Designed miniproteins, single chains. Designs and how they scored, part 11

Each design is a single chain, and the fold is of that chain. pLDDT is the mean over its residues in the fold that is shown.

## One batch from the design tools (miniprotein)

Design m371
Fold by ESMFold2-Fast:
Structure m371 (fold): chain A 103 residues (1-103)
Amino acid sequence: MAEQLVRQGQMLMSSGKYDEAIKLSQKGLDIDPDSPVSPLAYLTIGRAYFKQGKYEEAVEYYEKSLALDPNNVQSLDNLGQAYLKLGKYDKAREYFARAEAAK
């Protein structure tokens, strides 16, 4: 159940339905926060906030994804992109370097 909701949230990202993607991803986390897809749920929420220009919220959720999966290349790269949007260039460079090292 939780995995299906998280995967549906990911599909809603492709349709530009960012608020719905956040709702389904959060519902998946509420059902099973320790699920193997929980890092993907946090990544999806972060990406939805990023697409809405909510870069501080995107950072929070990418960091939650990394807390569960520290070497996730997508989360590290996306966190770097969010820090670039916030003008935090040193932080962005750090996370891009970590993403490259995790490949």
Scores: mean pLDDT 85

Design m372
Fold by ESMFold2-Fast:
Formats: C-alpha cells, sequence, structure tokens
Structure m372 (fold): chain A 66 residues (1-66)
C-alpha cells in the first residue's frame, strides 16, 4: 500500500539521493542504487493514484512508465 511505499522511499533516500519508480500496469517498482521493491495494486488506476501521491510528497522520485 501507499504507506509502505512512503516508508520505502524514506529508507531509500537515506542511502541514495536518486529514487526511481517504474510503473507497469498494476505494479510500481521503487529502485535506488542496488535496492528495489515492487508493489502490486488491485487496479492500474490505484497504482497511478499511489504514484501521483508519492511524487507529490517526494518530488525527488522520478516516475518512469514501462
Amino acid sequence: GLEEMKKTVEEFLKESPNVLMFSHGKTLTLVAGDKSKTFEFDSEEEARAAAEELKKEFPNVVVIEV
């Protein structure tokens, strides 16, 4: 969920200034250096909404659609 993603971004930002978020269908993958974590959602719309909320709170996260 979104709360787990926020915690993951906070942890990743402690070790890397650059966090990438890859969006594919119902999944969002957060990547920072050698670390990655994938989140699955019930719909593509929920994944997109979570990505937008995360981007608003963490402007240093770069969103890439694949």
Scores: mean pLDDT 81

Design m374
Fold by ESMFold2-Fast:
Order: structure tokens, then C-alpha cells, then sequence
Structure m374 (fold): chain A 55 residues (1-55)
């Protein structure tokens, strides 16, 4: 999944994507708090990564 690959790169500080404050509550990630700051990625890749975080 390219979105998950982008998320893993962001966790390592690569690709210019930054994860901002995903909130985990009882092991559940809230969609509205799973935000990715873009650092030069296309909107489509950012939206795909947000969708992957919602899983």
C-alpha cells in the first residue's frame, strides 16, 4: 500500500511528511486527530495517507 509506505517514511522523518498528533484512545485512532502535515507531497498522496490512518 503506497499510503502506508508514505506513512512509514514520515515516521522516519523522510519524504517531508510529518504526522501531527494522532490520538490513540483505548487502542483506537480517531480519524479527525490522525493528521499528516504535508512537506511537498501532492494532495492525492496526503489524502491516501489520511485514509490509511483511519484503518
Amino acid sequence: DPALAALEAARRGERGIRLVGPVTENGQTVDSSAVIEEGGLPDADVEAARAALAR
Scores: mean pLDDT 52

Design m375
Fold by ESMFold2-Fast:
Structure m375 (fold): chain A 78 residues (1-78)
Amino acid sequence: SELLERTFVAPLTPEQRAALRESLEKRIDELKEKYKDNPVAQELIDKIRELFEKDPYSLENLVEFARLVKEIEKLDKE
């Protein structure tokens, strides 16, 4: 079922899922504003948004989300 597929990451309550979604959406908005003048970062943010719109709770998408966020943050450290 869709519920089991989405909880493959960790057992999350509906309240925890709502909080996670809100946290991820806020993080995307913060990254978009912080890196508004960086086209490489904007491309990575667009990929994050696509994953978020498809299924923000799947293990595969959360791992990829984390990977893309780390890639964007590396641009800050150089």
Scores: mean pLDDT 72

Design m376
Fold by ESMFold2-Fast:
Structure m376 (fold): chain A 57 residues (1-57)
Amino acid sequence: DVNEEIDKLEEEAPEAVAEAKELAEKGDLEGARETLRKADPSISDEAIDALVEGAAK
């Protein structure tokens, strides 16, 4: 479940999630995705995309 992966990342790396959301809001979607991947290399592409798209809206 992508929401479960996002929740875990927010608990384990809240600063990285906050930075990624700010990047996505500014239109730097690739920077946001890279920030999340560096925080948790095991995170799925689906979870990254869901978080980035949610922040960009």
Scores: mean pLDDT 78

Design m377
Fold by ESMFold2-Fast:
Structure m377 (fold): chain A 88 residues (1-88)
Amino acid sequence: SEEVEEAIRELGKALNIPDKVVEEAIKWFKENPVKSAKDLIKRLGIPGFNKELADLLDKVKPKTVEELMKIPGVGRELAEPILRILEA
């Protein structure tokens, strides 16, 4: 899960999320393994990721960076760490 921790930190940096919030999310993830991107996205408060988008990610279960980049507002800098978290 070191790769997941790095992905969460990379995602936090790309979205300008405060370090304290990112570290709290990592601690929560270690104690409560997420089964879907929906739970992690809600925890981090990612801009542009609302309940509908989180539900879509759970349904589609994207396998590639290119599939994630089809979501409006998601560039490569967000897609790569999200994919790594989803594959954990």
Scores: mean pLDDT 68

Design m378
Fold by ESMFold2-Fast:
Structure m378 (fold): chain A 55 residues (1-55)
Amino acid sequence: SSAEEERRRLIELARRLLAQMADLPESVRQHVLDDLKLSFPELRAEIDRLWAEHR
């Protein structure tokens, strides 16, 4: 579905963003993820999983 396609695209963009921010302090990366969870609450669990992978 279009909603599933959009979700996958957003998750991929979030993954790339975290990879680009790998050298930044954890507090900065956490703040970015918190902002993403506020913007896309339906993706909260997946964003939390990405954070665990990149912590």
Scores: mean pLDDT 76

Design m379
Fold by ESMFold2-Fast:
Structure m379 (fold): chain A 70 residues (1-70)
Amino acid sequence: SGAETLLRNAIKDLKPLSEEAAELLREALRAYQAGDRERAVELVKEAIKKTEGEAKEGVENLLRAVLDEL
């Protein structure tokens, strides 16, 4: 699905910037695959908060795209 592809790409791009935020996205991917969309959304929002002020515009836009696709 589009959401799974975007999550996998976001994990790859975020890992070198924030291992903690990347781990939240891995948890979001597992939640999404288990059918728990609400938990996946919560975890993506937490990842966004943890990258606030540190993420380059491209990473911020990618995280928003993930949230919109979920």
Scores: mean pLDDT 78

Design m380
Fold by ESMFold2-Fast:
Parts: structure tokens; C-alpha cells; sequence
Structure m380 (fold): chain A 98 residues (1-98)
């Protein structure tokens, strides 16, 4: 589906951003691009648990560095993902770190 394609794009950007961040390199706009694609997937399919989880994990670096509102936003996305799928790994990973 179109929602799945946007989710896949979001995941590609998220994975690249995480790899750069873990290597101590600047991820640039990759987290922003990941979030935009996950939000597009949610727009097309609000019940797409993986897209909610992807958005939550994408916000995690901003949340743990103390960006105002980012923790609350990450928590909201993670909770919605778990409401839809209690075994959602991306959301569980987000909550373990928050």
C-alpha cells in the first residue's frame, strides 16, 4: 500500500540517521525526513502501528537531549503504537529509553 511505502521510506531515513548518530556524525535532516514519512503513513492509515512506533523512535534523540515537548510527543506516538499492537518493537524500544 501507499502507507507501507511511506513507512519504508521513513525507516530508511531513520536507520541512516541512527547509524550516523551512533558514529558521532551529524545526521543533518534525516530524522526530520524520517518523521515526515512516518506522519504521511499515519495520515493514510491511522491504524498502522509500525508507523506510530517509527515516529516515536524518530523523536527519541530529541526527547533524551531535553528538547521541549519532544518527550511528550514521543510518549504519545509510542502509546498509540502499543494501543494498536502491544508487541510493537519500535514503541517498546522508545519507552525503555524514555
Amino acid sequence: SEAEKYYEKGKEYLDKALALSRAGKNPGTLYKKALEYFQKAIELDPNYAEAWGGAALTLLPRAVTGVEGAREEALRYAQKALELDPNNELALDTLVTL
Scores: mean pLDDT 88

Design m382
Fold by ESMFold2-Fast:
Structure m382 (fold): chain A 59 residues (1-59)
Amino acid sequence: SEVVRRAAERDLAQIDPEKLKELKEAIDNGDYERVERIAKELGITVEGAKRTIELAESL
């Protein structure tokens, strides 16, 4: 979805690179409780967090 892609692009631009790295490590380790906590701290959904990391890895 174009809307979902644009939301992920905005999140990627707004998230601190260190927070993005922490989020990626949590996803890579399958630590979904940590993913939920980081997503909540950033004010985004878990789905949004996963999409943001997918976008970052595709760039």
Scores: mean pLDDT 76

Design m383
Fold by ESMFold2-Fast:
Structure m383 (fold): chain A 66 residues (1-66)
Amino acid sequence: ADDEPLTPEELRRAAESFRKLAEVFKKNGDDELAEKYQEAADRLREMAERGEPVTRKELKDIALKA
C-alpha cells in the first residue's frame, strides 16, 4: 500500500489539496507555512506532469517536510 505508486491524477489532487492548505495558512497570517505548502503543491504538480511515479509513503514524507 505505502509502496504503491500514485497515479498522476492522484498526485494532481494531492497538489491541489496542498495549494488549498497554503491559501488557508496565508489567510491566517502564517506566511512561512503557506510558502512551504505552496512549494510542495508546485513540486507535486510538476511530478504529475512528468508522469513520475510517487509512492504514498513519499507523498506523506513531502507533507511532513512542509
Scores: mean pLDDT 76

Design m384
Fold by ESMFold2-Fast:
Structure m384 (fold): chain A 101 residues (1-101)
Amino acid sequence: DEEKKKEQEEIKKKLNEELSEVFREGQRLTREDFELLASTSDPAELAEIYRRRAEFLREVAKLLREIAEKMDEEEKKGLLEMAERYEKGAEHYLKLAEELK
């Protein structure tokens, strides 16, 4: 039981760290392009960043679903709700990219 808890905690740590990295990359990419757009006024570059951010968010959602399958029912519910939010976020960014063209 303790061995299983330790392995589960270690897997959770690794997966959470990968999630945090993907999330940070997505946020950084968006922030950098907001500043670039403010100076350059190039909507095409922002649209590309929005599409890449949407892909990052979908990847985060997929990883959250994979983690959820390994977790307790209560944690699983929370992770699935987070995955749904990230999927909605991806849809939002894709819409923004389409509007910019």
Scores: mean pLDDT 74

Design m385
Fold by ESMFold2-Fast:
Structure m385 (fold): chain A 85 residues (1-85)
Amino acid sequence: KKTELFLKGQGYYTMMQQNKLKAIELADKEGAESAEKYLEQAEKYGKNAVEYFTQADPERGKKVEEEMKKLIEETKKHIEDVKKK
């Protein structure tokens, strides 16, 4: 059961990272509006990853939550910086 929760968490974490990178790419190429959809998807997948990791191991879930918040915050700042140009 815990192993399956870790695998699901890892899958969602990977999807979060992929959507985060796509948001940054689209912000640079097409502008902030195109990026916002992928940022929203990254946030949703990040929350799912934290939920599964926390169910498997609350201590690891907390660390993943902190990492996810930093990654999403950095991405939001990048998109905001693009909006100002």
Scores: mean pLDDT 83

Design m386
Fold by ESMFold2-Fast:
Structure m386 (fold): chain A 79 residues (1-79)
Amino acid sequence: SMLERQGRVLAQRLLEAPPERRQAILDGFVDSMIAAGKPEEALAILEAAAKEIERRASPEDRGPLLALLEAAKARIRAA
């Protein structure tokens, strides 16, 4: 699906980014999706990104990235 593809793209951006840039990437994504009025789409994209990260990320990156995605989902739900 389109949302699954967007999730994979987001996961790829996070995996390619230095650890210190990952929060800013997710904050930008969350802020843009809230501004667009697309919270349900944002949650689906973040869920797809989490599945991709579980499959592809190193053990070192996996925990921190999944924690960032969970925090991003919480921000969407609170908006």
Scores: mean pLDDT 89

Design m387
Fold by ESMFold2-Fast:
Structure m387 (fold): chain A 84 residues (1-84)
Amino acid sequence: EAERQKEILEKVQKIEELLLEVRRYADAGDVEKAKKALEEAEKKLEELKKWLEENNPSELDKKIIEQAEKELELAKKVLEEAEK
């Protein structure tokens, strides 16, 4: 269980780092880099969701995914505002 939790935390951290890059690039007006960071974050989140499905996800794991999905949607809105 400890190794499984460590892998989840590491994957979530990478997604959070990519979402932070989306915000930083959008704030800097670098829409192309923000868009690429967002696409990478989406791919990493999909990979995490598939990995959890194969590894019998707990209710806590599902809440972690829901939170990451909400953060991703917020990053998308930040990018949309930057494109205006």
Scores: mean pLDDT 81

Design m388
Fold by ESMFold2-Fast:
Structure m388 (fold): chain A 59 residues (1-59)
Amino acid sequence: SMKHEEILEEVQRELTREHILTGKLFSREDFLEKVRELAESKGFSEEEIEELVELAKKR
């Protein structure tokens, strides 16, 4: 099962990988949007997504 921490790690890995391959720089806003997108794709509720986004903002 996908935990909140696992989603944050997955997004961080995807953005880091894209940065290495393309040289693109990602903002905090880009990171938060990817967190929301991935959580929605995994079937998280709106409440769980809100909690996850707030957790991500603290990093």
Scores: mean pLDDT 79

Design m389
Fold by ESMFold2-Fast:
Structure m389 (fold): chain A 75 residues (1-75)
Amino acid sequence: DVDERVRRLVEEAEELSKKAEDAIKQGNLPEAQKYIDRLEEIARELDELGAVEEANRVLHTVQKLDLQLKKAQAA
């Protein structure tokens, strides 16, 4: 079931986004990078499943988190 797989990937992405944000706030930058890397993998999997809009939303989240991570690394 493609719809079930898409839903599971979106739910995982939402959880990972929160974990990445928390890791950045705690200064756990290597941990934040691991969550961002998994989010990029989820975006790729969503695109492969034809869930292009969902994939693009996850990619936007990755871009936002990457910017936050880079700012934290520079501080």
Scores: mean pLDDT 87

Design m390
Fold by ESMFold2-Fast:
Structure m390 (fold): chain A 93 residues (1-93)
Amino acid sequence: VKELGERLGKLLNSDDPFDAEVALALAEMEVGFYISQGKYREAAELVASIAEAVGLTDVAKRMRDAAENGSEEEIKAAIREGLDALRDYVASK
């Protein structure tokens, strides 16, 4: 999960908007896959690793706090907020 997050974060931080959009789509697909299997903690950790790699440290912290101490609903909400932050990051390029 961490290695995948770091690799996706590097692509998301690309100066090429196309590479950043592709990386975001891959991240959303992988997160969706974990959620479909009930692996909410792994989904949250993936989003946190990507957020940290692109400098969104506060987002990464909220994701990890939710994954460790949150209910399933809180983890899902944090994942949604994290993905929204990544979408905003890509859109701001």
Scores: mean pLDDT 80

Design m391
Fold by ESMFold2-Fast:
Parts: sequence; structure tokens; C-alpha cells
Structure m391 (fold): chain A 100 residues (1-100)
Amino acid sequence: REETRERILEAAERLFAEKGWANTSLRDIAEAAGVSVGTLYSHFPNKEAIFEAVVTRAMLEIARGVARVMKKNGVSEEEVEKFLEEMEEKVKKVLKEIEE
């Protein structure tokens, strides 16, 4: 189940990044993840829930990508760690606002 959920999120993130929200269907995500649409619905109740999870994951991946660029350009390990902590805090705050 955890492996299937990860594949769904990876497929959705890639498709949303490549094709955008409007051009990405649940069927496209299921096919790319190698699962049935029914299996996808067993993990996420709707497309919006998938999008929320994908945005959270994408924001953290982007932050990690930026951290790698910072390291290559001589930014200290301490400053990189602080940046990642700040990004995680911002993501948690956004999730809390959505739940309200």
C-alpha cells in the first residue's frame, strides 16, 4: 500500500508538472502509476486530495533541489539545513490553513 501510494504521488507530480492540472486526469495518473482507477481511489478520495499531497511533496523536492544548488555554490551545510527547516515549516503552515 505504501509503495503504491508513493508511485501514485510520483506519477501525479510528474504529470501535473508536464501537462498541468487541467490536462491531467485520474486515469492518466493511474496508468502512469501502473494501478487501476479503483486502486487510486482507495488511497485518495478525489483529485484534490492527490493534488494537495503532490504539492506538499513537490515543495519539499524543490527545496531539496535548491539546497543542492546552494551546496555547489559554496553555501554552508548549516545555512542549507536552516533553509530546509524553514521550507518544512512553511509547508506545515499551508496544510494547517487548508484544514481550516
Scores: mean pLDDT 75

Design m392
Fold by ESMFold2-Fast:
Structure m392 (fold): chain A 64 residues (1-64)
Amino acid sequence: SVEEAREELRKLVDELAKKYGLTPEQKERIYAEALKVFESEDDINKARALAKGVARELATKAAG
């Protein structure tokens, strides 16, 4: 479901923030950007894959 997909995305962003030592502000920014991508895609499976990809890329860039 859409709600389960959003929860998975939140959990991923939380895990990435712990892994890379990100601030709460960086974590929320990454979630917001990934969520925009998720909401822009009509296909839920594509939306999940793209949003998770964006979250991972933004987390690694924020880490340095």
Scores: mean pLDDT 84

Design m393
Fold by ESMFold2-Fast:
Structure m393 (fold): chain A 62 residues (1-62)
Amino acid sequence: SRYEEEARRYAEFSGLPFEEALEFIEESRRKAREAVKRLEKEITEAVELIKEAVEKVAEENE
């Protein structure tokens, strides 16, 4: 796991126990990634829907 190596390095630098640092980083990054991904998906979907609606209206008003 990519995060396992990162957590090990961070634990060594900060002096925190490896197990605690790993849990902290994994939870923090998972939460942040999920939030960003959800936001990105919602924005992308909204933009695409608007684009498709505009295209359909333009095609219908021949």
Scores: mean pLDDT 77

Design m394
Fold by ESMFold2-Fast:
Structure m394 (fold): chain A 70 residues (1-70)
Amino acid sequence: MKEVGEIIEETLRKAGVSDKDIENVLTMLKSGSSIENVLTASYLILKRRIGPEAARKVYEELKKRVEEAL
């Protein structure tokens, strides 16, 4: 079973997010930030990278996969 951090990393990398931004999001998760805060940070990065409409679709898929992994 894939860990939540692996799902986040793979999803953001596939969407073209930089390794630095991915590491920042993973650091939030490692530091005990809530899943909702980590997902929100991911959405804001995606929105800047691929625009709000595409970011929302990726965010909804990410949220579903993370919830299924918990």
Scores: mean pLDDT 81

Design m395
Fold by ESMFold2-Fast:
Structure m395 (fold): chain A 100 residues (1-100)
Amino acid sequence: MRKTATAEVEAKPGEKVIVTALVQAAPGSSARILKVTVEVGGKKKEFPLEVEVSGDGATARATFEVDVSDLEKPATVKATVEAEGSPGVAIGVRVETRPL
């Protein structure tokens, strides 16, 4: 089964953006994060993150910073996580801004 989760935040010049992707395997199954796509002001960049988990409720987490240093105006940062796994896989994504 493939699942996607999406989250967005408004980033302003002088901020940094942190994306956290999460996947949890159901008991007796496996799950994998395939990629995270980040869109800044309508421009997409893919981050291939093959992170695999298996076993009873195992969770994988990937956290990374998105470079928005070229941002001149407030823009929407949208992150989409694509994962695959057995039925019952849980997926989440969080996007946060922090001051530099």
Scores: mean pLDDT 74

Design m396
Fold by ESMFold2-Fast:
Structure m396 (fold): chain A 118 residues (1-118)
Amino acid sequence: EVTLTESGGGTVAEGGSVRLSGKVSGVDFADHFVGWFAQRPGEKKEGIATLDAATGGRVVASTVAGRLTISADVANSTAYLDLTDLRREDTAVYYFSVSPAKPDGVTHYGSGTELTVV
């Protein structure tokens, strides 16, 4: 049974920064991709960053490239998403995700963390 624990978010001023975190239990962290999806008001969930915990390989959406860093503490099964130079369009519900590093794997999502940029 996979458990995802999210933290961070809240209301932040434009131009500020925020760190979101996601902790995984119930699976071997190193055998999974971890990442973040953003769902802006009225839009679908879009992947913004993914990290391969085994290799350190990462993919970041071009819309947030240069402002976003994804990292992991494999020993503590925790991933971090750092957003800097926050813009009002960064207002979204952010979902931590974990998926097996295999083609037929199911992606698990956390419950969502709200970020409002004012």
Scores: mean pLDDT 80

Design m397
Fold by ESMFold2-Fast:
Structure m397 (fold): chain A 64 residues (1-64)
Amino acid sequence: MEKIEVKVTARSAEEARFARDNLVALARAQPADEIHFEGRVSAEGDTPEVRAEVERALAEIKAL
């Protein structure tokens, strides 16, 4: 079983939303048993709002 680590960075709320939609689409396109998200969300020079959006994206992917 191959472990895939995903790191997401965003500088704006718009980028965070775009990254979320893209990651959710990617997760849905792959068999769940082949994707293990064991990563930390890291956002540089961002606002708490951007961090919350990126964390929400990872939570949604893990729930799939």
Scores: mean pLDDT 59

Design m398
Fold by ESMFold2-Fast:
Structure m398 (fold): chain A 78 residues (1-78)
Amino acid sequence: SAHEETRAEAERALEEVRRLLEEAKRAQDQGDFETAQRYIEEAARLAREAVERAAASRDLGTLDAVMQETGRLFREYR
């Protein structure tokens, strides 16, 4: 269904955001703040795109899930 497709796309985007934040954390732990900043910027861009797609779908459940998970991932990065 369209809702299942939207949810699957959101899950894939969130997985990529998590991967980028893990790479940012590794770079930061190595003192490479320039590389960490680039990964954070890419993660933020993908997170914004995921929220925009979920909002455009008018699937409030998927939008809520994407917003909650995005917030959790960025909080865990800190």
Scores: mean pLDDT 84

Design m399
Fold by ESMFold2-Fast:
Structure m399 (fold): chain A 89 residues (1-89)
Amino acid sequence: VQELLLEGQRALSEGNYEEAIAKFQEALALDPDSPLTPQALTYLGLAYLKLGNYEKAIEAFEEALKLDPDNVAAKLLLEKAKEALKEAE
């Protein structure tokens, strides 16, 4: 799980957003009860946001906030994704 998160973070930093999404989704599927799940969901949402998949980004950030309501990064990115979706539609 942690190794997949590191691979996803590397792909994200390199601009390989689709690869990052695949790695984060695999990490979430292997251990959905992991303490790293809110972080994985936040990174998954960020990758979707970078690709312009605003609805999926919103879903990921909302899921992260359900698990960690005080996650400032997820809260801020959720607002940004909702605004972007509103402008795109």
Scores: mean pLDDT 79

Design m400
Fold by ESMFold2-Fast:
Parts: C-alpha cells; structure tokens; sequence
Structure m400 (fold): chain A 62 residues (1-62)
C-alpha cells in the first residue's frame, strides 16, 4: 500500500544521507522516486504528503 511505498522512499533517502550524499543529490533522487510513484498511479495529494516527509527528514538530518 501507500505506507509501504512511503517507507521505502524514506529508507532510501536515509541511506543516501548516511552515505554522505549532498542535499542536492538526495533531493534529485527523491524527485525521481516520487515521479515513479506518480507514474504508478499515486494522487498528487499522496505524492505531496510523501514529499513533505522527505523534506522533514532532510531538515532533521542535514
């Protein structure tokens, strides 16, 4: 479900942070993952909710 897809993206973002990737590189990768979710049929609201969680994670860790 949506929660599983959200968790997978957040885990990937956290992995990139641990690998020392720049904020710009992480944001580019997150955008690619969100675009794939939109192509899989997630709504704009669902994509926005996941995007906000990604931004919050970046704010906490970077």
Amino acid sequence: GIKEKEKKILEEVEKLIEEGKSREEIEEKAQELLTKLAQEGLSDEEIQEISIKVLNLLEEKL
Scores: mean pLDDT 81

Design m401
Fold by ESMFold2-Fast:
Structure m401 (fold): chain A 75 residues (1-75)
Amino acid sequence: MPRPEPTEAVSSSDPEKREKALKRLREEAKRHPEVDHLGVSENADGSVVGALLRREEDPEAGRPVARILKSFTVE
């Protein structure tokens, strides 16, 4: 069966930086089949971080944790 597309979570108030980060994340995710989540978050300085993530079970934490496979900053 084809795998589901990655889920997306966005935490940024800047629509231009958010869209730029999401566009790049979606393009990169096509090259990385292990990605199951795309994250966009804003730093205190107003820069936006895009991250390609994979959720994995962490037995020490007793819950799923997100592993960062690749990240980049949009300024």
Scores: mean pLDDT 72

Design m402
Fold by ESMFold2-Fast:
Structure m402 (fold): chain A 89 residues (1-89)
Amino acid sequence: MAEVPFKVTVTLVIDGKEVTIELEANSREEAMEELVRLMELAGVSPAGIDELRAALEAAKDEEITGEMVKSIAKSIADAARARAARAAA
């Protein structure tokens, strides 16, 4: 089996705290699936997941950049904020 050829870093912002998670995968498709899985577990809406997938596809000719990580973090933070708003009701 090939060594991990692809890395994706995801930064989450919850209550002003930053948490960074590194994802390792044997292929780009595996890395994308892992990202989607993590966002789904975090409770991100399907729309947020679709936006992430579009951003990943747009950057397919380049390595994953910090701007993509920020986009991922924003989607997760927005989902967490929505969850907190419901809990406060």
Scores: mean pLDDT 58

Design m403
Fold by ESMFold2-Fast:
Structure m403 (fold): chain A 70 residues (1-70)
Amino acid sequence: SVEEILEKERESFLKGADELYEKAVQAAKNGDKETAIRYGIAASLLYAAAGEPEKAREVMKKIDELIEKS
């Protein structure tokens, strides 16, 4: 069904977003701002695609904090 397809697609996007967000945080902890920003943007886009705009905004806020606190 369409609902089953959409649910599986959403699950895939959320898993990818979570993995990219974890990589962004790890890169930030290692002092690699460029990599942190790149993974953070990618994670934000996938969260938005999964219908999680609040998480997308949280990731973007984290990117902004990384830029400003440098």
Scores: mean pLDDT 82

Design m405
Fold by ESMFold2-Fast:
Structure m405 (fold): chain A 74 residues (1-74)
Amino acid sequence: SGEELFRKGVEALNQKKYEEAVEYFEKALKIYGEDDHSLLTNLALAYAELGKDELAEQYYKKAQQAAEKLRQQS
C-alpha cells in the first residue's frame, strides 16, 4: 500500500538511508500522485540530504502547491 511505502520511507530517512528513502517515497508518489503534502515534503528532504538540491527545491514547491489546494477546499 501507499501508506506502507510512505512509512518505510520515513523509517529509512530516520536511519539516514537516503537512497532507500527516495525509492520508497517515489513508489508512494506513483500511488498518491503529487497531491500529498507530507509525502512531497519528505521526498524533498531526502533529496536535500543526498545533495540533490534542484530536485529538493522542485518537490518543496510541489508540496506548497498541494498545501494551497487543501486550504482552498476549506
Scores: mean pLDDT 84

Design m406
Fold by ESMFold2-Fast:
Structure m406 (fold): chain A 109 residues (1-109)
Amino acid sequence: DRAALLAQLQALLQQMQDLLKNNGPTVEVFDQLISLEQQMLALAEQLGLDDLAQLARQSIASLQQLKELLQKIEKEGTVSPEDAGKMSEAMLSFNQNLAQMGQLLAQLA
């Protein structure tokens, strides 16, 4: 059922937005977001929503980079200006992709 799958995509997006609103940037939160984005990607590919699938792949890449940077920071006990800049850029990219996903899903409803 296409309508049921579209509803699942909307629910996944809402779960990602709720995680970001209610939680700080942690490795656990990024792992949960990656899992939700992987579910988003699988459903987008099943539905032939190529633009949504591309945004999901880009989001997964940004989240993986954020997780790796946070793990590096935790291991080193300090944040370099370069790593802080990379985290800011990856977070901006992820947030922009989430906004675009929301716009695409609203157009499909």
Scores: mean pLDDT 88

